# Designed miniproteins, single chains, continued (4): the designs that were tried, part 38

Each design is a single chain, and the fold is of that chain. pLDDT is the mean over its residues in the fold that is shown.

## One batch from the design tools (miniprotein)

Design m13375
Fold by ESMFold2-Fast:
Structure m13375 (fold): chain A 96 residues (1-96)
Amino acid sequence: PNHPSLATSYNNIAAVYESLGNYSEALKNYQKAFEIRSKSLPSNHPSLATTYNNIAVIYESIGNYSEALSLYQKALEIYKQNGDLNGIATTYNNIA
């Protein structure tokens, strides 16, 4: 259950649900991707930041702004630790 390819599959399924406007199923699948990645990767890995951003966008889409902001802040912390300027820029664009 902790294989990286499985996390990628859940992430891709979630993106399809998001495109269809099915935010509840998108959230479930992004959370499954996050669970796998958080168990297999260091806490500061960029893939975790990307997953935080994806989950935050879903919370924002369903009107849960407090949870979205919390997750964006976690993504920003990881991107800043890694010097990922594109990740930082994308996250600020999502917040703005």
Scores: mean pLDDT 84

Design m13376
Fold by ESMFold2-Fast:
Structure m13376 (fold): chain A 57 residues (1-57)
Amino acid sequence: SNRVPEAEVREGPAATPADLAPYAAEVGGGVAAADYAVIRRMAAEGGATFDRLRAVA
């Protein structure tokens, strides 16, 4: 598609990656790999969506 509405909600005001990163690191010690993968995936998906919209623009 030429325009993806997800780009408009790409950034959630309730949870920012930067705001969660230090907290997740501090909780660490035994943090589940699944949780780490989710955070990574969210960041990658956000970036991919932004790049896609930019390529269309």
Scores: mean pLDDT 50

Design m13377
Fold by ESMFold2-Fast:
Structure m13377 (fold): chain A 55 residues (1-55)
Amino acid sequence: MEEILKKSAEGARKKAEELEKLADHYRQQNPELGDKLRELAESYRKKAEELEKKI
C-alpha cells in the first residue's frame, strides 16, 4: 500500500512539474492557456500532497 501511494504521489508531482513548465512556455505566447495549465498543475500538486499524507 505505502509503495503504491508513493508512486502515485510521485506521478502526480511529476505531472504538476511538467504542467508548470508548459504553463511558463505558453504564458509568453498564450496567457489563457498558461493560466489553465497552472491551475491544472496546482490540482496535481494538491493530489500529490494528499497522497503523501497517507504514506
Scores: mean pLDDT 79

Design m13378
Fold by ESMFold2-Fast:
Structure m13378 (fold): chain A 70 residues (1-70)
Amino acid sequence: SDKKLIEERRKELLKAREEGKEAKKKIEELKKKGKYDEELVKKYEENKAPLKLFEMFEELDAEIAKKLAA
C-alpha cells in the first residue's frame, strides 16, 4: 500500500506545481496581448520555489532551440 500512497501523494504534488506553472503561462499570454493580471502574478510569486525549477527548465530548452536554429 505504501507505493499506492506515494503515487497518490505524487499526483497531488504534481497537480499543485502544474497549477503554479499554468499561472505563469497565463501571465505570459496576457503580456503578449498587452494585458496584465496582478492576481495571477501574486499567485506565481507565492509559488516561486517550485515554479523556479520549471522556469529554469523552460529557459534551458529555449536556449538549446535557439542555438540549434542558429
Scores: mean pLDDT 67

Design m13379
Fold by ESMFold2-Fast:
Structure m13379 (fold): chain A 72 residues (1-72)
Amino acid sequence: SLDEKKLKLWEKLDYASPEEVLKRLEEAEKEVKRYEELIKKKGKTKELEEKLAKAQKELDFYKEFIEVTNEE
């Protein structure tokens, strides 16, 4: 569940602040975009696809955490 992911992320990030998690999300977004551009420019390779998938998984994890915990 998302709550389990949140607890896991907090543990993994050594009790990082919400601001630090937002920073990690921004970094993950940048990494995904970087690999997308590399694939677009240099062509699709298995290595680049695997790196993009890994970066996307991290982005998805941070995005879910932020969306669930970020209450107005």
Scores: mean pLDDT 72

Design m13380
Fold by ESMFold2-Fast:
Structure m13380 (fold): chain A 93 residues (1-93)
Amino acid sequence: EEELKELERKARSPDQEIVREALKSPSTRVRVLAVMNADEETQIEALDDPDTLVRVAAVIKLGELGNKEALERAKTDPDPVVRRTAEAVLEQL
């Protein structure tokens, strides 16, 4: 709990170096929070995360930025949840 709270604090940091470090956390929740606070380049890297929830978070944030190229890439994801999320976000752009 204490270690997780400290990692969540780092994931919400305005310092992108700290956010990038949080993306290496073994906690899926910490990595999701890091993606939500990351720059566009880091969010694109998060599309390769092993956990579906982290990739979904990256798709949503990239959609907020209007990055159609990254969203088209996410449509080729092996998980149907990620693919459907990318399609839904693209339709809203």
Scores: mean pLDDT 78

Design m13381
Fold by ESMFold2-Fast:
Structure m13381 (fold): chain A 69 residues (1-69)
Amino acid sequence: MAEKAREYAEEGERAAREGRLEEALRHYAKALELDPAYTEAQENLGRLIRERGVPLAEVARAFAPLADL
């Protein structure tokens, strides 16, 4: 559902602006779980990782629940 994926992506962007990186990663993970083709969420996640220097281990941990569904 694009509508719910968009809401999660917006929460992720908000959390990222507030410095809540773990929460931002979880929200982007949920957005991509609902719509894996959601290009905006993919781009925003990539930008967050690059610009904030988020370790790949933290990204993997945030996405683990998605992989284990």
Scores: mean pLDDT 72

Design m13382
Fold by ESMFold2-Fast:
Structure m13382 (fold): chain A 66 residues (1-66)
Amino acid sequence: SLEEEIAKYEEELRKNPNNAEALTNLGKAYADQGKYAEAIYYYEQALKIDPNNEEAKKNLAKVKEK
């Protein structure tokens, strides 16, 4: 479930707050729930850690259109 995926990525971030992959995956999970403000927050955090993360950049642009 999305709730289980969110819990998993939150646990990964508890262990490593600079995990750009986990931040990007949280953004995707929140976007899938229609929680676009939360999705934007996590994509922006991922891009602060890895500014060249093409997946986060592309997904952030898509969510900002909503």
Scores: mean pLDDT 85

Design m13384
Fold by ESMFold2-Fast:
Structure m13384 (fold): chain A 68 residues (1-68)
Amino acid sequence: SAMAERNAAAGAAAALAGGAGGGSSTIHMKVRDSGGNEEHARAGTEAGRRGGAAGGQKGAIDGSLAGA
């Protein structure tokens, strides 16, 4: 529970920082540039890798530790 709350807060903070700067715009531009990728999961992975690496990596590490 505490780990889930911390992960959610970290993710929200990263998304807020990225959105303010351009992370959100980068993700949107990536999806548009892909020509309407129907695979939302794949588009999300690609955008996350390029636009949300820091936030995604922290979430993945926390999830891996809790889920491993």
Scores: mean pLDDT 46

Design m13385
Fold by ESMFold2-Fast:
Structure m13385 (fold): chain A 58 residues (1-58)
Amino acid sequence: PIAVAIKDIPELRPGMLGLKKGTRVRVLEDVDEEYVLAELVGTGLRLIVPKEGLEIVE
């Protein structure tokens, strides 16, 4: 599924990437109850993103 960042998501830990509001990602899998593994649309870069900052666009 494609998701959109609904707010600016800061870098939460050294080495974790942040996202700007409006960034589109492909959700690949759950990492845990708080985070997903996602792939940036257009670049293919994979990163871990908090679920609370994403809205699924069907």
Scores: mean pLDDT 73

Design m13386
Fold by ESMFold2-Fast:
Structure m13386 (fold): chain A 63 residues (1-63)
Amino acid sequence: LEGAIAEAIEDYVGRSDLELTLKKGDKVLVLADVGPHWVVAESLKTGKRGFVPKSKLKILGKA
């Protein structure tokens, strides 16, 4: 997943400042795969980085 572009498949509101808030359709760059349920990603819209559940993302391809 590292170095992949992914799209948010639904809205996600981060539960803390460490989690990324996304709107459905937002594109992210996956920076790190941190286990079975989470990635660290950078929003292409805002430039912010944070944790995102893998279940909220559709992988589009390599960056």
Scores: mean pLDDT 82

Design m13387
Fold by ESMFold2-Fast:
Structure m13387 (fold): chain A 75 residues (1-75)
Amino acid sequence: MEKEKKELHKKILELIGEILRIIGEIFDLEKELEKAKKEGDEEKVKEIEKEIEELKKRMEELKKEMEELEKEYNK
């Protein structure tokens, strides 16, 4: 049982790391989005918005996986 909890903890930490990486990527893309909006580059704006939405979807998937592992860890 203790060994299983250690493996779950490691997996949760790895997922947290991936989520933080995605958050950083979204933050950088939001800065690029503001620049593209100021430049009036509508095509660039659409591309960045799609990329941000895709990253947000991946983050939600990882968050759900983390919540499932967290429930296993706490019970």
Scores: mean pLDDT 81

Design m13388
Fold by ESMFold2-Fast:
Structure m13388 (fold): chain A 97 residues (1-97)
Amino acid sequence: SEEEEQRYRLEVLKKIDELLEEAVRHAKEGDLEKAEEEIKKAMELAKEYAEKHFDPNFLALMVEMFRNRAKKARLEGLDELAELLEEAAEEIESLLE
């Protein structure tokens, strides 16, 4: 049903958000390599969902999520994490063409 599909979409969004929270945690500990790995996992999950469900609007939502996380990272002084998140957002945005 449409309601079941929407619930599944929200669960995928939650998993992506959890991966991005792990990236922030690793970056705060000085582990930018692990932060980048978590960001890449979030990107792959987003791409797989969008491709499987033919949902380009999901990728647009991901661009906004990654950019908002990058802004928050800069406010917290995590500039290198912010750059990784901004690069990820740009990569996802390139798929919308």
Scores: mean pLDDT 85

Design m13389
Fold by ESMFold2-Fast:
Structure m13389 (fold): chain A 56 residues (1-56)
Amino acid sequence: MSAEELGRAVGEALRAGDVAGARALLEQAGITLPPDADTPEGVERGLARAIAQGLV
């Protein structure tokens, strides 16, 4: 999955209020989120960090 595809899917889940679904998408893509990434802001921060580190 490309960074663009993952970012779009995560953004769609967060807009729907599905934080758990957004986290599941990141974990399925091989991205480990910090324990505090259980809010929409935490998930977005986790995704941004993964992109910056070249994990996607």
Scores: mean pLDDT 74

Design m13392
Fold by ESMFold2-Fast:
Structure m13392 (fold): chain A 78 residues (1-78)
Amino acid sequence: SLEEKLEKQKKRIELVKEIGDAFRAMIDSVYRIEKERLKGLPEEEREKALADIEKSYQTQLENLDKAVKEFIEEIKKE
């Protein structure tokens, strides 16, 4: 039935969101660790590495948000 289909879709969407949250936690942890590792570097090298880390972090978050959104939309189509 349509109701059973919608209930199954809702449960799958919840699982996708939970997995997405776990991936975000991993991305946040990598970002934190990489920033801490910069403390041992000379100032000029720290500034360049920090800019690269910030860009990578933002790109990873945007890619994760996009992937989660696209997966949810595909579930809704089926």
Scores: mean pLDDT 88

Design m13393
Fold by ESMFold2-Fast:
Structure m13393 (fold): chain A 88 residues (1-88)
Amino acid sequence: MKVKITITIKTPKENAFDVYKAILKALDELKAEGKIDRYSVVLDLKTGTITVNVVTDEKYADEVINRILDAAKKAGPIEKVEVKREPL
């Protein structure tokens, strides 16, 4: 069964691009492992907000969320995180 995951991350704007690059690397690795079907990432440099949309199987959802958040936290300070899961 497929799910859509939306992760919204707030970071200081000076760190936003480094966090964004780390998230993209984690998403590329997850896709190479067959753990995500597709993704999109939007970076708002004015607010330091990164919005990640991922489509995956439910069995990978927790791993995908955790790996994205771990990559983000290692790259810079995180002020706020919101995670939404939606069945497809």
Scores: mean pLDDT 88

Design m13394
Fold by ESMFold2-Fast:
Structure m13394 (fold): chain A 55 residues (1-55)
Amino acid sequence: SGAALARALLLRHQPRGEEAWALVEAGASPEEIARATGLSVRQAEGVLRLVRELG
């Protein structure tokens, strides 16, 4: 599934991938994900877009 692929990519490329994925599952905004994980808002938007497009 697209969600499984997005999760695998996030865990591989981010030191805080588990925290980032938990926020994605909770429906957090890109700004909330960026604040909690240290990603840029643009990177957080990219993650959410992948989950939506591949889902």
Scores: mean pLDDT 72

Design m13395
Fold by ESMFold2-Fast:
Structure m13395 (fold): chain A 86 residues (1-86)
Amino acid sequence: MEELIKAAKNMLDYLIKEQKLPKEEAIKLTVVYLYTTYELSNKEIEEIFKKLGETSETAKKVLEELNTEEAIEEERDKILEKKLKE
């Protein structure tokens, strides 16, 4: 769990500080990253963001929006594109 919290924090810090993304969009991409890379449940992702502080409400909203397979695939493609440019 602590390793996953650290991975989520590192991704958020990277997206906000280095990529200059809005906080809400950075949270959305981090949720998709955790969901697709680690195959985490919605409950596990919520717990991670709860431990990161004020981001938990936004993460919960994103998880509700990603209940369709198409939405998950679209966000996954955005994450992949960013990694390929590094």
Scores: mean pLDDT 70

Design m13396
Fold by ESMFold2-Fast:
Structure m13396 (fold): chain A 74 residues (1-74)
Amino acid sequence: MKILEARDRLLEAMKAGDPQAVEEAIRDYVAAMLEEAGYSKEEVDRARQATPAERARLLQEVAGKTKLPSSYKL
């Protein structure tokens, strides 16, 4: 499942202390959550190109609408 893979990559990047890898992993994780929530490919691609602040806002909105298990949270 893309969400699990994206979350695991984010956690690994955070442990490694690589800011660029963390940013890429956050982008992929938010995109995977949007796909799971039923957003269009265009909106998912836009989220990948969004600023960190915009991605954080989208993540909060998706968390409120998507019934994901706690194990999929950061």
Scores: mean pLDDT 69

Design m13397
Fold by ESMFold2-Fast:
Structure m13397 (fold): chain A 76 residues (1-76)
Amino acid sequence: MEARLRGEIVEAMILMMRAIAKLLASKGELDEAIELLEEAIELARRAAAAGELSEETARRLIEELEEEKKKIEEEK
């Protein structure tokens, strides 16, 4: 149960970070949005390495975060 509980918390944190990054990007705070997405990607990678996120969940989250980061970087 510990690893699953940690995974749920980490996933929730990543989703919140993504939502905040989208809000920052919508307000023109592109550098801040990119920085937050990079932090979220690093969190997902560390959680996967620690066994707190499944490889499937981590891969999906990282792909979504990298897509969003790339979109913001292209608009910068």
Scores: mean pLDDT 81

Design m13398
Fold by ESMFold2-Fast:
Structure m13398 (fold): chain A 56 residues (1-56)
Amino acid sequence: MEKELTPLEREVIRALVEEGLSLDEVAKRFGLTPEQVRELVRRALEKYGSLVEALK
């Protein structure tokens, strides 16, 4: 489904939220630019927020 998080989106969100890493640290971990991480996080949080609201 288009609203499912990709494996990359899940790992990025986990690194930022669960591990408390910065955008720069996540970018280095996944071989992305900080700008790409910000865009990926925005999309992932949008999808995740919609799913969370649907479950409340």
Scores: mean pLDDT 71

Design m13399
Fold by ESMFold2-Fast:
Structure m13399 (fold): chain A 59 residues (1-59)
Amino acid sequence: MAEERPWEDGDARYAAQRGTTPAGREEARRWAAENDELARRLAPVSEEVLRRRREEALR
């Protein structure tokens, strides 16, 4: 085909469309859950790391 479509940089939107199917919906949910848990785990650690860096800079 001579005509080419531009790519989209929206993974979230692409995942949402894939979730329309029952099989894709389960995978999308699992992916979202894993990503959400990872964010929660990273949040506290990131804050503590920042605090530690500040203390080290003072010393």
Scores: mean pLDDT 59

Design m13400
Fold by ESMFold2-Fast:
Structure m13400 (fold): chain A 85 residues (1-85)
Amino acid sequence: SSERVLELIFEASKAINEGDYETAKKLLEEAVKLDPGNIFALTLLAIVYEKLGDYEKAKEVYEKAVERSPDNTFFKKLLEEIKKK
């Protein structure tokens, strides 16, 4: 449900604030599975992958976000930056 997705995003945000990127990754992967087009979950997941040094997975998530929101200049800029890594 949308409520479950928001709960997962909230718990992931807490984990990020605590520096627990592995827990945040698991929560956000679940959120994206439940709502593949959720821009907040996709954005946070890509950031978490980048924090973990998984630039290829971060790039995949940004590409997915651009596909879902092709007019969003913010996601296009993030994708260009991750491609340099």
Scores: mean pLDDT 83

Design m13401
Fold by ESMFold2-Fast:
Structure m13401 (fold): chain A 60 residues (1-60)
Amino acid sequence: KEKAIEGVKAAYEGNLEEARKLAEEAGKGKSDDEAYQISLALVYGKQGNLEKALEEIEKA
């Protein structure tokens, strides 16, 4: 979960390259559903909606 949270923070700050790398690390070995939840969290983070971003990480 720590890598996914760091990815959300990077996306929120506009560091999309780092956010993508952290999301890939967080999703490694996870199911498609969990990887999708992490990706959705990054989208919310980029939009500035940290509450929704963290909610999606908790689902993963």
Scores: mean pLDDT 76

Design m13402
Fold by ESMFold2-Fast:
Structure m13402 (fold): chain A 81 residues (1-81)
Amino acid sequence: MEKARELYEKGLEAYKEGKLEEAIKYFREAAALASQAKDWELAAEALKKIAEAYEKLGKEEEAELYRRTAELLAELARRQA
């Protein structure tokens, strides 16, 4: 699971630098690995960041879809904890 967190951190760095497309790539990889390991909390965090990046890119429809998916995974994480 350390690799999923590492990719998430790389995504945060790219996001901070305004490299939104690169950030989305890292967050997608982090979310995929986190989901495979059933780390729903990390997966939800990554999807939320993808939504924020799409919102900054002006892609509101994609942002809304990722926000909804992130909330569902966050709810799943709360129920499993």
Scores: mean pLDDT 84

Design m13403
Fold by ESMFold2-Fast:
Structure m13403 (fold): chain A 80 residues (1-80)
Amino acid sequence: MELFRELAEEVRRRAEEILRRAEELGDEELVRRARELLRRLEEVEERFERREITPQEALERLEELLREAEELERELEERE
């Protein structure tokens, strides 16, 4: 439970920072991708709360979202 919350909060924090930076840059594609990352995070949280996915599956999905956040952060660095 706590590990899931910590990972979900990290994904949210990083995605929100990516969104803010993409908006400051005026990059509509990065803004769209950051918003999609946040939407997918919400879907994982909802499915976990509904018990549609196991704790292990939820953690695996959050780790995938973290990797996508890292990719978006790299693209932001290249464009800034």
Scores: mean pLDDT 83

Design m13404
Fold by ESMFold2-Fast:
Structure m13404 (fold): chain A 66 residues (1-66)
Amino acid sequence: SHTEEGLELIKQGKYEEAAKKFEEAIKENPGDSRAWLGLAMAYALLGKLEEATEAYEKGLKARAPP
């Protein structure tokens, strides 16, 4: 799945590519909390803490963006 691909990219240090894979997973299933949490992790590792916090909150709620 795109979420698993994103997690493997995180392990490789490819955080921008990982974020894109998590975005693809969210586009396919906006309720995929694992993909939102993965996106939060990728943003945090890129130093984008505000975006990471927003993605994390969406992951906890497992819902589409407003």
Scores: mean pLDDT 80

Design m13405
Fold by ESMFold2-Fast:
Structure m13405 (fold): chain A 81 residues (1-81)
Amino acid sequence: SGMEKALEKAIKFIEELAKENPDDEVIKAALKGLEAIRADESLSDEEKLGAIKEIFAVLKAEHPELTEKIDEVLAEIEKLF
């Protein structure tokens, strides 16, 4: 489904950021948040997409230097719907 591909893409992107920044608590929280969204069977695809966008908005605010990469990943995710 589009949601499964979106979560795969989001998690893969954040996993790479976490490898590069192993002590960054914001990036670690983002990864845990995405994994929680994927595991939560009570959330609709629309609610999951909203939660993904919120996680990325926090990352963009805390890491403005990553804005271009974050916006690129978000655009790819939005194309899946």
Scores: mean pLDDT 85

Design m13406
Fold by ESMFold2-Fast:
Structure m13406 (fold): chain A 91 residues (1-91)
Amino acid sequence: SEKEELAEKARELGKKAIDLGNKGTKLAQAGKDPEEAIKLGKEAVKLGVEAVRLGYEAEDREALNLGIAGALTGIGALFDAGLVSGKFEKV
């Protein structure tokens, strides 16, 4: 059904968000390119939130959970990048 196709799309977006957030965190922890880590974290948050939105429309709990996890993973990458780049020390 169209609703199941929407749920599958939402699950894929949530999984992608988790992957991008994890890549951002790994890059930040390696002390490499904090700007790229920030970009990956922002993309993870954006895709995770979209997965939550689409999962809600599809009434799919797995998509909602994946989207939430993706958004939170992206936020974690942003915090890690901020710490490594010294951004928090500038305030």
Scores: mean pLDDT 85

Design m13407
Fold by ESMFold2-Fast:
Structure m13407 (fold): chain A 71 residues (1-71)
Amino acid sequence: SSVAKLVAKAEVRRLAEEQGLPEAGEALLEAIDVADLTNPEVQKLLREGMLALKEGDEEKALELAKKVKEL
């Protein structure tokens, strides 16, 4: 769903701005653009990536973005 991607991207941008993690934010945005959001594994990894951004864990957010791109 295009709406689901827009919502996910808005949340990632907000979290990346709040935490000062623009590179991790961009990596997750790129992952969302190529991801199939109907895949439950993609949904799980994106939730974990957003959690990593919220916690300020740049390394974890980048790792999760890479995993999403590989699905």
Scores: mean pLDDT 87

Design m13408
Fold by ESMFold2-Fast:
Structure m13408 (fold): chain A 70 residues (1-70)
Amino acid sequence: DEKRKKAAEEAKKKLEELGVSDAAPGVAKLILEGDGEHAIEAVRGAGEQAGLSEEQIEEAVELVRKALEE
């Protein structure tokens, strides 16, 4: 609902700051749909493609998990 929309927008912004901006809109959509597994897979795959470190990818995944808790 409204809280989840706000959480998805917040996650999108933070993902852009971490360097996975190209995947951020798709991940936000998956968060809104409640599709946690696909949202996490999408952000992890995008991070790997962007050459992010494991630590950066884990931070991105954690942002998605927190948004899904809404």
Scores: mean pLDDT 79

Design m13409
Fold by ESMFold2-Fast:
Structure m13409 (fold): chain A 119 residues (1-119)
Amino acid sequence: MITLTESGGGTVKEGGSVTLSSTFSGDVNTIAQVSWWRQRPGEPRQFVASIDMYTGEVSIAEEFKGRATISVDREKKTSYLNLSDLKVEDTATYFTEAVDLGDFGKVYTGEGVELTVLA
């Protein structure tokens, strides 16, 4: 079983940058993919970025291109999402999902971390 614990949220000013972290438990060698998502109040959840854990291939959603980067530190079992040029509209709960091939491709979802962007 994999657990995901997001951190690095809080309140930041518009135009700033933030690094969000997700630390995962269990065997990192069985994780196929880690993805970052956000949920805004009254809106469906939105894909932000993903990384393939075997190849290192990164996918970034179109509206985040040029202002989001995703990485994983396997030794620390932590994924990082760096967001720059923050807008008030980036205010959301940010969470991660992991695909565990050791558990038949089961998807594990974190509870998320809140980010508030102030004008």
Scores: mean pLDDT 87

Design m13410
Fold by ESMFold2-Fast:
Parts: sequence; structure tokens; C-alpha cells
Structure m13410 (fold): chain A 81 residues (1-81)
Amino acid sequence: SREELEEKVRELRPAAEEGDVDAQVELGRYLNSLGKPEEAKEWAERALALDPNNREAQIVLGIAYQQLGKEEEAAEYFAKA
């Protein structure tokens, strides 16, 4: 449910803010599922700043760009993953 996704976002935020790349990627994934692509994009970008080869973060960015209507940017990140 939406409420379960919002709870997961709250639970992941402290670890993501402390620089846990896996938490940042998972937070971005749930934010995309909640229809918050701009926030998902920010967290995926933070994850890629710490781990440039993180394929899951590239997928999260691709989905966020797709939800923002930026199909060319989305395709670019999916190709990198």
C-alpha cells in the first residue's frame, strides 16, 4: 500500500542521509513507486556520486527521468545499467 511505502521511506532516510549507498538506492526506488520522481532522482544521484558504477542507482535514475517525461535521459541511464 501507499502507507507501507511511506513507512519504508521513513525507515530508510536516516541511513541514506549518513551515506549508505544501498539505503539511498532503495529510498529512490520507493520514492519512484510513490510518484515522487524528483526526490528519487536526488537520492539516485547521491548514490552515484558515492558509487559511480551502481547499476541499481542508474535504473532508479532512468525510471525517475521516465516519470518526469524525459525519455532521452531515461534511455541513457538504462543503457548504462
Scores: mean pLDDT 88

Design m13411
Fold by ESMFold2-Fast:
Structure m13411 (fold): chain A 68 residues (1-68)
Amino acid sequence: EMEKLIKELAEEVREVVDEETAEKLREAAEKKDLETLGELVQEAIAKATPEQAKRIGELAEKLVNLLR
């Protein structure tokens, strides 16, 4: 469940921003660095279409709830 959410969120971030940002997001999630994860998610949302932003937000919320 957690691994699947990380993969799906990283895929969305890669398409919206780039591979480097997606990799940083994966590392932040694995380290449970919620501050960095939140910053990277907000950066992706700012660059996303409304539909992409909704998906990224929903995936991020589910992931953060599992990491807490």
Scores: mean pLDDT 82

